# Designed miniproteins, single chains, continued (3), part 76

Each design is a single chain, and the fold is of that chain. pLDDT is the mean over its residues in the fold that is shown.

## One batch from the design tools (miniprotein)

Design m10788
Fold by ESMFold2-Fast:
Structure m10788 (fold): chain A 66 residues (1-66)
Amino acid sequence: ADELTLKASEALRQGKYDEAIKLAQEALKIDPNNAAALRVLSLAYRKKGDFEKAEELDKQAEEIRK
């Protein structure tokens, strides 16, 4: 999970938003409570202009961190 999340963050930094989404989704398949992966997924969707999806993912990540 952590390795996939780190790779997703790196892809996000490089502007590879589709790759970041794929890697973050793979991390979430292993651990659905991976708040870091949800955060990366949210940022990737926001960079693609999908603000509604990003907001939903941010709320999910916040719920897990409690």
Scores: mean pLDDT 80

Design m10789
Fold by ESMFold2-Fast:
Structure m10789 (fold): chain A 60 residues (1-60)
Amino acid sequence: MKYLELALKYYEQGNYEKALEYALLASKEMAENRDKLSEEELREMLKKMLEIGKAYYEAK
């Protein structure tokens, strides 16, 4: 999923604002492609997005 990859890239760079923006886009893409993802893949992606959201909140 391209948006999640971008979110993780910005997260690693410390750009939590852009990381969150791409994580939200990844969330929308996951919702649209729900049937293409396994439950395991979905849980892993959600975990990563929650970590990005927490980092954004703490960086405020």
Scores: mean pLDDT 76

Design m10790
Fold by ESMFold2-Fast:
Structure m10790 (fold): chain A 65 residues (1-65)
Amino acid sequence: GHMEEEARQAAEEFNRAGEAGDIEALREAGRRLVEALEKLGKYEEAELARIAIEDGLEELESVLG
């Protein structure tokens, strides 16, 4: 359905932003991914994604200065 496509697109955008080192795009895609997972009722997956996104952002900010 629409939310599953939204989650998939957000996850793809998150991966692309991570590869490019685009912290703002990562935050944006990460927020959309968590929101889409919550709309799908996948609350456990949304919580795990939120943690992974925060960890990934801290790692990138550390590397980029």
Scores: mean pLDDT 77

Design m10791
Fold by ESMFold2-Fast:
Structure m10791 (fold): chain A 69 residues (1-69)
Amino acid sequence: SMAEELARAAALEEQLQAALAASDALVVAVVLPGADPAAAEAALARAEALAKEHGVTEKRGLVYAPAQD
């Protein structure tokens, strides 16, 4: 379900947030094959918000989201 997909995306984001807290300055969002597009977009938006809060003005990262079709 979408709720389960969002939960998995949120768990991954928590891991990324922990990595960001331990690192100098980076924000990365990772979207795996088969992820719900809405969940992927939400994760990206949160990653951008985190970058802004931590003063990371230059976005450096790769996000791979295969086509659903």
Scores: mean pLDDT 59

Design m10792
Fold by ESMFold2-Fast:
Structure m10792 (fold): chain A 61 residues (1-61)
Amino acid sequence: SEEDKEKSLEALRKTLLAMGIPEEVADKVVEKVRELMEKEGRFPSAYEIGKIVEEALKEAE
């Protein structure tokens, strides 16, 4: 459901912030994960999320 999707995305955001990822970068990662979930119909793997985090951090530099 949409509610379950948003709950998963909020949990991801909280995890990223707990890891020391800046709020602006965490928001970008959540946005990209939301897009990927819409495209693929599944929650991304840890590897895919790590790649998205790397790209978002590069954009913030």
Scores: mean pLDDT 81

Design m10793
Fold by ESMFold2-Fast:
Structure m10793 (fold): chain A 73 residues (1-73)
Amino acid sequence: VEKLIEEGKEKLREAKKAFEKGNLEEAIKLAEEAIEKYQEAIERAEDLETQLEAAVLLLDAAVLKTVAKRKLA
């Protein structure tokens, strides 16, 4: 589960960097990859603390994806 959260954080960092550069399509793609990692982490996590951490990160990635999509459209 920790690996999934780590991988998700890496993807989210890359997504934020792409967004700052105006590369909206790449930001959306990377945010989607982060969301998938966090969703899997939530499903596999047995403790509430890890589930909450993954859920907060999922929300951050989902917001970034939505904002990037709105800017692209």
Scores: mean pLDDT 81

Design m10794
Fold by ESMFold2-Fast:
Structure m10794 (fold): chain A 64 residues (1-64)
Amino acid sequence: SKEIEELKLKKLLFEIARETSLFIAERLEKKGLLELAKKNREAAEELEKKIKELEEKIKKLEAE
């Protein structure tokens, strides 16, 4: 359904954003910018929570 497709796209975009935030954090750590690195890791943790919520919602809709 269109709703499942939209949720899967949203999940994919959040996964890309999470991976990007982690990549940025690693690069910032190598430059000694620890405060900015911490913010990017915290952003990745929040995105991980949203990804898990979307995954559960998709599973419920696909089981119907």
Scores: mean pLDDT 89

Design m10795
Fold by ESMFold2-Fast:
Structure m10795 (fold): chain A 91 residues (1-91)
Amino acid sequence: MSSEEKKREELEKELEELEKEVREKLAEASKKYADKTEEELKEKDPETYEELLKLGEAADLLAKARGLLEEGAELKEVEELIKKAKELLKK
């Protein structure tokens, strides 16, 4: 089996795990501040607002990685997007 095929399988698994993590965190965050406006969050709880923005950005990066992987694009580009999403989720 080619090294590319093995790398693709590893990236698919990592992507699936990160997609699940982001979905769970977004769902939890939505429940925690369902009763607050974006403006209230930004003014009174800017740290939570920044965390939400980072989760949204991570979700976008993972969606792009998924699309590229399905297109058969270069695995390095998929890997870079996954790496960026992981960094956002760590901090």
Scores: mean pLDDT 78

Design m10796
Fold by ESMFold2-Fast:
Structure m10796 (fold): chain A 100 residues (1-100)
Amino acid sequence: SEKDEIIKEAQRLLKEVEELQKEALKLIRENESKLTLEQQRQVTILLFRLLAERSEVWLQLRKILKSSDIEKQREYLEEARRALRAARESYEEIKKILEK
């Protein structure tokens, strides 16, 4: 059913943002001793943004699971996609700081 496809896609988005979180934490751990205090502050802010976006993807999945309205489920899925894009942007900025 379309509902099952939406749920499966939202679960895929959650897994993707959880993998971004794992990779971000790994890169920070491997590089934090090389960072200036200002770089460490910037990376911390970006990490909290990534964590907030991960929570948003999770919240949208919960809304999908509780809804009986297919149109609302599609809207929640689009919000989950926006949150994943924002998480990816935060991850890319973390990588740029760690490359300097």
Scores: mean pLDDT 89

Design m10798
Fold by ESMFold2-Fast:
Structure m10798 (fold): chain A 65 residues (1-65)
Amino acid sequence: MKKVVLVAAPSMEEGRKVGPILVKKYKADAAVGLPGVSKEEAEKIAEEISKLTGAEVIVATPEDA
């Protein structure tokens, strides 16, 4: 099963800094940054991706790193 972290961050720079840390923390296969997207919007996107692909999708913020 593929595991992906969606990083809801205020900017691309913040998402890029925490992405590798979150991949390690959650033992994920990849991280995808969502700059300017709220945690609530990222959770909606995660649900849609999970339904379409069957992947485990985790939503995280820079605070989770």
Scores: mean pLDDT 78

Design m10799
Fold by ESMFold2-Fast:
Structure m10799 (fold): chain A 65 residues (1-65)
Amino acid sequence: KAHFEKGLEYYKQKKYEEAVEHFLKAIAEDPDDAEVWRALGEAEAKLGELKNIPNAGQAAYELAK
């Protein structure tokens, strides 16, 4: 459960890639935990949104990083 809690912590910090990594580790330990699978799906959706934002804000973020 430590990985699931850590994943939620990263998700709240908007570090979705790290959240996905920790949710995958939680699933590896408890693959039948439906709650972790839902959280993984949400984090992956947020990560996809960040990668595919079609506006100037995304370009500014990439340049400022």
Scores: mean pLDDT 69

Design m10800
Fold by ESMFold2-Fast:
Structure m10800 (fold): chain A 101 residues (1-101)
Amino acid sequence: MTSIDVLRAILSVLAKNNLGIPEEIIELIRKKYEGNIEADELVAMMRMLQLLSDAEAPEPVVELIKEVIEKESLTKEELEELMEKFGISEDFKEEILKLLE
């Protein structure tokens, strides 16, 4: 899986739960994937979610996003290991993995 595919899945779960992403993370993604149209679409969605949501993503989810953007690609097993490492809830894990398959 590409890191962008994983970020899209995470963002979809955050949107479903009306949770926004901090501006710092949005800018980090914008810089990491400069010139990538799919990443530009993600950044636009993140900014919209930031404006419309009343709550930010939990810190474990923010840390997961940071680790995902440091990688070009990862396996489902690597993603599951990262989610376990950061203490992501089982329900959130299942929703993300379902979107990736």
Scores: mean pLDDT 82

Design m10801
Fold by ESMFold2-Fast:
Structure m10801 (fold): chain A 62 residues (1-62)
Amino acid sequence: DAAARAAADAADAIANIRRAAAEHPEMEVGDAEAVIAATPTLVQPAGAGGASGGALARARAA
């Protein structure tokens, strides 16, 4: 399902960003939080935004 895959991709991208932030708090605490702030939602509903496009690019642009 395209919508389900897009949602899974978005969730994976957000998880990647969160993981990077968890690994980054020692180096860039403020910057890591800025990245998380760009994707405050763990996964956005496909109908509300994130259904179309690439996972990482969409998550960052959304």
Scores: mean pLDDT 57

Design m10802
Fold by ESMFold2-Fast:
Structure m10802 (fold): chain A 72 residues (1-72)
Amino acid sequence: MKEEIRRALEAARERARELVKAGKAEEALEILEEERRLVEEMQKRGELEPELGELLLEGIEEIIEEVKRLAE
């Protein structure tokens, strides 16, 4: 499970970096915000353990901040 989360976060980070390199930082942020909302919804439904949900949300926020920093 934690390994699966790590894989998902790595894929999301790579995807975001590719979008930023292509000049599509805004699109990357939109995708990341959508993923964050989906994780929050899964937590509310009890479909995701709180600890794992926090790891996902923290990872997504970290990627969002990286994209914002690169776009500035």
Scores: mean pLDDT 80

Design m10803
Fold by ESMFold2-Fast:
Structure m10803 (fold): chain A 75 residues (1-75)
Amino acid sequence: DKLERVRELAERAAELARQYAEALAAGDEERARALEEELARLQRELEELIASIKDPEEREKAIKAVQEGIARAAA
């Protein structure tokens, strides 16, 4: 089930995005860089996985889940 995989990656990305925002606010430059690198890797993996989903409704659900997670953490 590709959507289960997308949900897992989206949730992890949301967690890392929140930690990234906190690291930036705290001035923890080393942690922020490490989290940014991991987040970028997860985002690339998610984009590739979402692109492999042929059902447009399922693809849109996955994209919205990622965007919601990033929006919550990056604000």
Scores: mean pLDDT 76

Design m10804
Fold by ESMFold2-Fast:
Order: C-alpha cells, then structure tokens, then sequence
Structure m10804 (fold): chain A 80 residues (1-80)
C-alpha cells in the first residue's frame, strides 16, 4: 500500500470512531455530517471507518450509548 492509501485508511478509522461517538451522544447533526464524509471516501477508507466505528462501540460501557452507536453503524453499513 502507498503512503497515501495508508493515510486515507487512518483518516477513515478516526472518522468512524467519531461517528460512533456522535451516535452514542445522540448528536444527530454530527452523525449526518460524518456519514456524508465517510460516504464520499474511497472504499478502503470506508471499510476502515466501519472498523473504527465498531471498535468504538465495543468499548462503550453504557448499554444505551452502545445500542445507539450499533444502530447507526448498521445504517451506515447498509449505505456503503
């Protein structure tokens, strides 16, 4: 992989983590903003974003926050 490809995957990973956190907090505006950004990325970065979002959801200790994050991730996955 090129440096540019790795940098895009890292960017995707962080966007995915932010997406899951925004969903956990119930920040609907931020969720939609981040979802649009992820959908505009290359496929490899989108896959990294999904992985990052799932990793973030897994470490959430509050069941309600985790459920919100997982629901948003499922919706994102269907749009990829």
Amino acid sequence: ASREEVEREVEGLFLGMKFALAAAEGDEEKVEELKKEILEMPKEAQEAALAGARAMAAILRDPEERAKALKAIEELEKEL
Scores: mean pLDDT 84

Design m10805
Fold by ESMFold2-Fast:
Structure m10805 (fold): chain A 70 residues (1-70)
Amino acid sequence: KVEEAIKKALEAGKLDTNREAQIHIIAAVINASAGDYEGAIASLKRAYEVTTNPEAKKKLQEAIKLLEEA
């Protein structure tokens, strides 16, 4: 499920051109890959707050849920 969460986070980053959101998504992917799921969730929540694109927001919520279940 962690791999699916990373995939959804990366897809969200491609949909939104907001640099701040993209930085938080990158941080989340790095943290999740390192096994820091709490750090990854925090970064995804920050990305969600600054994201404007509705499809990107949906993918970020799905990624957060997958990591919370990990």
Scores: mean pLDDT 81

Design m10806
Fold by ESMFold2-Fast:
Structure m10806 (fold): chain A 100 residues (1-100)
Amino acid sequence: MSPEEIRLYVVFQMHLIALETEMDLLRRALEAGKKELAREYVESLEQLIEELEELAEKLREIAARETDPEMREEIERLLRRGEEAIERAKRLIEEARKWL
């Protein structure tokens, strides 16, 4: 991978951590009955999902042209983790909207 491709990989990981963190914060806000705070987290999560989906598309292009099988497997593993986290976030947002 080029330095720019490594940066994109790192940025994706950072966004994934942010998504997981904000999902936990949304759950806590909902459990505490803090509807306004929960709405703010829903909006933030929707923005993070959009950014992660754009980054995932770029990472898939990098994985497709990566000739090192070990590095390709690492990128593909990260992409799978991201897809699973995005789907969990979308389900959490749908559930949250029923209570808001």
Scores: mean pLDDT 88

Design m10807
Fold by ESMFold2-Fast:
Structure m10807 (fold): chain A 92 residues (1-92)
Amino acid sequence: NKEKSEEIRRALNRVADAYVPRLKELLKKGKELGKLDLVAETVKKIQEKIDEYMAKAVEAIEEGKYEEAEEYVDKLIEEIEKILAEAEKELE
């Protein structure tokens, strides 16, 4: 189903856009400050949230529940933003 594949791609792109640029800056700053362990722990926390919420979002898309899938993606982005903000604060 082309429509469902496109919705999954859209969800993945939204999630990636939310964290990849901020992770690149966090990695650069963490390397400069000798805090790569903090960056690694941050990546692990983000991966755990992606695994949890994207599994639910993909299942909802496959069932044609696009509004429910969007809610899972929105919650995932909020959780990622919280994780990144806490890590960024520790690198200040």
Scores: mean pLDDT 86

Design m10808
Fold by ESMFold2-Fast:
Structure m10808 (fold): chain A 66 residues (1-66)
Amino acid sequence: MLKELIEKIKKDTEQLLKLIKDPEHQKKIKEYTEEIIKHLEEGDVEGALKTVGELQEFLKKYFAES
């Protein structure tokens, strides 16, 4: 169900924000999450998945540089 997926994304984002204390990176995570939710609300599952991939690459880079 779309509502459950959106709630899970919000919860997972809150957990990520607890691990990442830098405001600039927190802002980027929020931007990616908002874009994912927007795509899902528009029924664009492919766009949502693409943005999830971009968020994953951003997080990989962050942890590699930490």
Scores: mean pLDDT 79

Design m10810
Fold by ESMFold2-Fast:
Structure m10810 (fold): chain A 58 residues (1-58)
Amino acid sequence: MLYRAVKDQPKAGPFTLGLKKGDIVELLKEVSEDLALGKNLKTGEVGYVSKSFLEEVK
């Protein structure tokens, strides 16, 4: 499912997904209530992202 980044997330480490506001993220796996594994479709990077940084596209 596709989500949009609502704010920037800097790449703080090798497992963190780098995001800029407006980037589209494909959700690959829910890890917990607040954490997901996603792919940034603009950069092709895969990493962990807080769900609080994401908004459903539809």
Scores: mean pLDDT 80

Design m10811
Fold by ESMFold2-Fast:
Structure m10811 (fold): chain A 65 residues (1-65)
Amino acid sequence: MIEEDTNIAMLEIQASVAGLKSEVEIRDGKKVIVLYVETEEQLKEAEKIKDKAKKDYGFEVIIKK
């Protein structure tokens, strides 16, 4: 089982590889990853990362334009 900080680091690496900016925010005492998108292609990549994060890690990802 992967620690929360390791899951965050893995998601940040995936975002960087996809050319996306990422930030960590705290919401209701929980860490979430925020992905910033400027194009529809970036939005599709961000949605793929969000789906994988939820499925594989149970981790919340938020997409902002």
Scores: mean pLDDT 76

Design m10812
Fold by ESMFold2-Fast:
Structure m10812 (fold): chain A 55 residues (1-55)
Amino acid sequence: SEELKKKLRELIIEEAGLVLQYLLAKLNGDEEKAKEYAEKAEEVAKEEKELIEKL
């Protein structure tokens, strides 16, 4: 489905952004923000896995 592919692309971009924010937080020594971004990235990755199984 083109709709599933579009949603998957959006989730991939979101995960990439969260990983970037995680790395920046780690470089700045902000462990609390790093943990928040890592947890959000994990949740987005779970959604990606579920959508990939429907392709």
Scores: mean pLDDT 87

Design m10813
Fold by ESMFold2-Fast:
Structure m10813 (fold): chain A 78 residues (1-78)
Amino acid sequence: EEKIKELKEEILKLIGEILDKIGDIIELEKKIEKAKKEGKEEEVEKLEKELKELKEELEKLKKELEEKNKELTKLEKE
């Protein structure tokens, strides 16, 4: 059961990191909308590049979470 506890702690940490990244993405999307409305084309391009990088990092975290959840499910069935 110690292995299950450790894995749950890792999962909670990853969930926290994912939620933080989602928050960053939402804030950045709001900044992009504002910049688009203001006609700041160069700012939009910069922010869209940052958004793409954050989304790629989020996808990596989601994959790691999926793998840990699969391991947890296997351990909890035993």
Scores: mean pLDDT 83

Design m10814
Fold by ESMFold2-Fast:
Parts: C-alpha cells; sequence; structure tokens
Structure m10814 (fold): chain A 65 residues (1-65)
C-alpha cells in the first residue's frame, strides 16, 4: 500500500541520518555498497521509489566517507 511504502521511505531516511551521525567513517563505503545492492533488488521487485531512496542514501554515505 502507499502507506506502507511511505513508512519504508521514512525508515530509510531515519536510519541514514542515524548512520551518518553515529557510524565510524571507515565503515561508510561498505554500508553504501550494501545499500546499492538493496536498491538494485528493490528495482527488480518493481519498487522504484524505494530503489531511489536507497540509492540516495548510499550516495550520502559515500559523500560523508
Amino acid sequence: SEERLRELLARVEEETRRVLAEAPREYLPAAAELLRGLAEKAREAGLPELAEALERAARRLEEAA
């Protein structure tokens, strides 16, 4: 449902902010790689909005590393 997707998108944003605030910088590139893998799976599952949110999160982690 749209509501479920909205909840997932909000969760991705919340967790991304937490990781950026709390995780050691040395782990950010590996975390970004995992998020890119999840984004590809989301796209394959027909969830492009989720894939875009995950790709955006991965980019933010890479830029902060």
Scores: mean pLDDT 85

Design m10815
Fold by ESMFold2-Fast:
Structure m10815 (fold): chain A 64 residues (1-64)
Amino acid sequence: GLGDRILTRLNILAPEAVAKLSVEQLREIAELIDEGRYEEAVELVEKYAGKEAGEILRELLEEE
């Protein structure tokens, strides 16, 4: 889905941030993106991988 594509792009731009996320967290974030719950997806990335990673995700979601 869209979530998997966005997370692939996040991993290219910020691989260190994605490395901080568990498989379970990545799945939850992808599902939130697929559901259009972008603010919740960004909040989870900020919580687990830091505010800068959340800002990168926000930019990726705005480029769709």
Scores: mean pLDDT 86

Design m10816
Fold by ESMFold2-Fast:
Structure m10816 (fold): chain A 82 residues (1-82)
Amino acid sequence: AEEVIKKALEELKKALAEGDKEKAKKALDEFLKAMEELFKRGEYKKAGEAAKEVALLLIDAGDYELYDYLKEKWSKIVEKYQ
């Protein structure tokens, strides 16, 4: 999960820098899948810290569409495992 998170973050940063919305969304989807795996393992603090890092990246990039997408998907993961 940690390796998948690092890769997804690197891909997300690259896609945001390139302005590639499709790649950014794909990287975000891979990241969210890794977050769900952390929740399944009870690693809620690690998942929350990683999600906060991604949220800050999206805010810094001014990408409110992907930020809203992150919030929607994150909320569903939290609801499923809480």
Scores: mean pLDDT 81

Design m10817
Fold by ESMFold2-Fast:
Structure m10817 (fold): chain A 70 residues (1-70)
Amino acid sequence: MVEEAQELVERLKEAAKAGNLEEAKELARRLAELAEEHLIAEGLSEEEARALAEEALRRALAEAEKIIEA
């Protein structure tokens, strides 16, 4: 799981650097889904896991936009 998340993060960075915001958004959504599943497996409630995954998604999208603008 952690290794898969790391690979998705690297792919998201590459997509953002290439200016491919749509691919970066798709990869960020996949990361949020994996984060939600991981948090539930660690014993968080579905509601708590969803809230944290949504926050992670927002942060990932903001970082991708910054990379594209830089």
Scores: mean pLDDT 75

Design m10818
Fold by ESMFold2-Fast:
Structure m10818 (fold): chain A 99 residues (1-99)
Amino acid sequence: SLTAESYLALGQYYYKKGDYESAIKYYERAIELDPDFARAWYNLGKTYYKMKDYEKAIEYYEKAIALEPDFKKAWENLAETYEKMGDYKKAAEYRKKAE
């Protein structure tokens, strides 16, 4: 049987190829097996960011941070996403949390 880690690895493989639909599918499988898998939520957020779905990117980065408040990369990418949306105040606040 495949593990949550194996599905994460499959998602990362498709993400690197630019196949975001397959990446999402495998990250969702990882989350189904382990809903507390912060790295899978983070990678789902990264994938939606690449697709310019910034609202979903924020949702999934916030889930990763709720699970791992010290996940610096998730705070950094959340800040970058708010910058893309023109919310420079939130971007500055979240970038400070990444430090």
Scores: mean pLDDT 91

Design m10819
Fold by ESMFold2-Fast:
Structure m10819 (fold): chain A 61 residues (1-61)
Amino acid sequence: MEEKARELAEETGLSEEKVLELLRTMASLSGQDQQLLARIAEHDSGLDAERLLALAEEMRA
C-alpha cells in the first residue's frame, strides 16, 4: 500500500501522507460515497479515480 501511495504522490505532486489519508477515508466509506470522493480527488488533484478506488478496496480487504 505505501509503495502505491508513494507512486500516486509522485505522479500528482501530493504528499504520501495525504494520499494515504485519502485512501483510508475512502476505505471507511460505502461504495457510493467512495466513488464520489474518488471523483472529487480526481477533479481537485488529478488523481486517477479508478486507481484510487482499486487501492481503497485493497486497503479494505
Scores: mean pLDDT 77

Design m10820
Fold by ESMFold2-Fast:
Structure m10820 (fold): chain A 76 residues (1-76)
Amino acid sequence: MEEELRKLIEEAAEALKAKDYKRAEELLKEAQKLLAQTPNPSEEIVQQLYLVSAALVLATKLKDEESALELVEEAE
């Protein structure tokens, strides 16, 4: 379960780097659903999901693609 969660987060990060924001949003929604069903997620995986989610907001809502890429790199 956590391995699947990590893979979704990594794929979302790659989509953000490729500027495929729609795919990144879909992958992050899937990751959030899986996280909600994970009884004891590691603090690391939760932090990585939050960083990539924040990066999507920076890129799409604030149009700050540079800060978005920096957050994606921190999550990886």
Scores: mean pLDDT 77

Design m10821
Fold by ESMFold2-Fast:
Structure m10821 (fold): chain A 95 residues (1-95)
Amino acid sequence: MEKVEELIEETRRLAERVARSMYELFRWINEQWKGEPLTDEQLRDGALAVAEGIAVALANIAAKKYGLTPEEKQRIIDEARRAAREAVDRAHAEH
């Protein structure tokens, strides 16, 4: 019980950091791009996809290591997804 809450909090913090860092990196890459620039929505979607992929990988490792239920694993993923989205929204607002 307590372990699931710890895993949620750790995964949320990691997803938030990854999403912010990837959004900033994708913005920088977009500025160097010679082709058609990506929209902010595309940059946000890319950053969220990376953060979600990492959260899913970590949730799968944790589920195997700690014997989590499918519901507990999905809760970790859902909370990480929310944190990542909020982090990207904040980074976008900070211009």
Scores: mean pLDDT 82

Design m10822
Fold by ESMFold2-Fast:
Structure m10822 (fold): chain A 53 residues (1-53)
Amino acid sequence: SRDLEAVQLALLEGLSQREVGRRLGVSPATVTRWIRRVEREVGVDLLSALRDD
């Protein structure tokens, strides 16, 4: 699924939400929403696993 692909690109490849959005053809906001959906469905905080801003 595209939401899991977005998570893998962000966490394993180190891509920003903007870069993931470009690869998947969606806005960065959509990528962030997909990551948040995966967090809610699997019960883990994936955004906190990303680098601090």
Scores: mean pLDDT 72

Design m10824
Fold by ESMFold2-Fast:
Structure m10824 (fold): chain A 72 residues (1-72)
Amino acid sequence: GIDRKKAEEYLKKGEELFKKGKLEEAEGYYIKALGYDPNYAEAWRNLGRVYEAQGDLARAAGLFARAAELEP
């Protein structure tokens, strides 16, 4: 089932890596967070920020749109 506590733990690890500029590693942790809770809007948003930082604006836009759908 959905595990928000594990999703939050993986999100925090991803955020630490993102702050260090370790974008690929941060992406991996955000994907793991979404594996535990696919309705975690903040994880979708943070994954979007990774793709935006890598210059993949089309993927980033889709991920930000998904986050917005989860936070009406």
Scores: mean pLDDT 87

Design m10825
Fold by ESMFold2-Fast:
Structure m10825 (fold): chain A 78 residues (1-78)
Amino acid sequence: PLSAEEEAAALAHIATATEQTLEMARRLAEEKGPEAAKAFLDEAIAELERARALATDPALQAALAAARARLEAAKAEL
């Protein structure tokens, strides 16, 4: 089990990484078109699925699921 400090750090990292991934996808869509952005998001979603499968902390599993939902929603808007 993670300490409260480790959990807080991991949750903050997931939130930051999610925002950065969404920003990268938006930029990629502008520069190379929606298909390139969708491919990038598909890879990011696959990484979140792997991370979620390895996570045992319920808060981290929930945060990773929420991150995946945000990336899937962004992909649907393309």
Scores: mean pLDDT 86

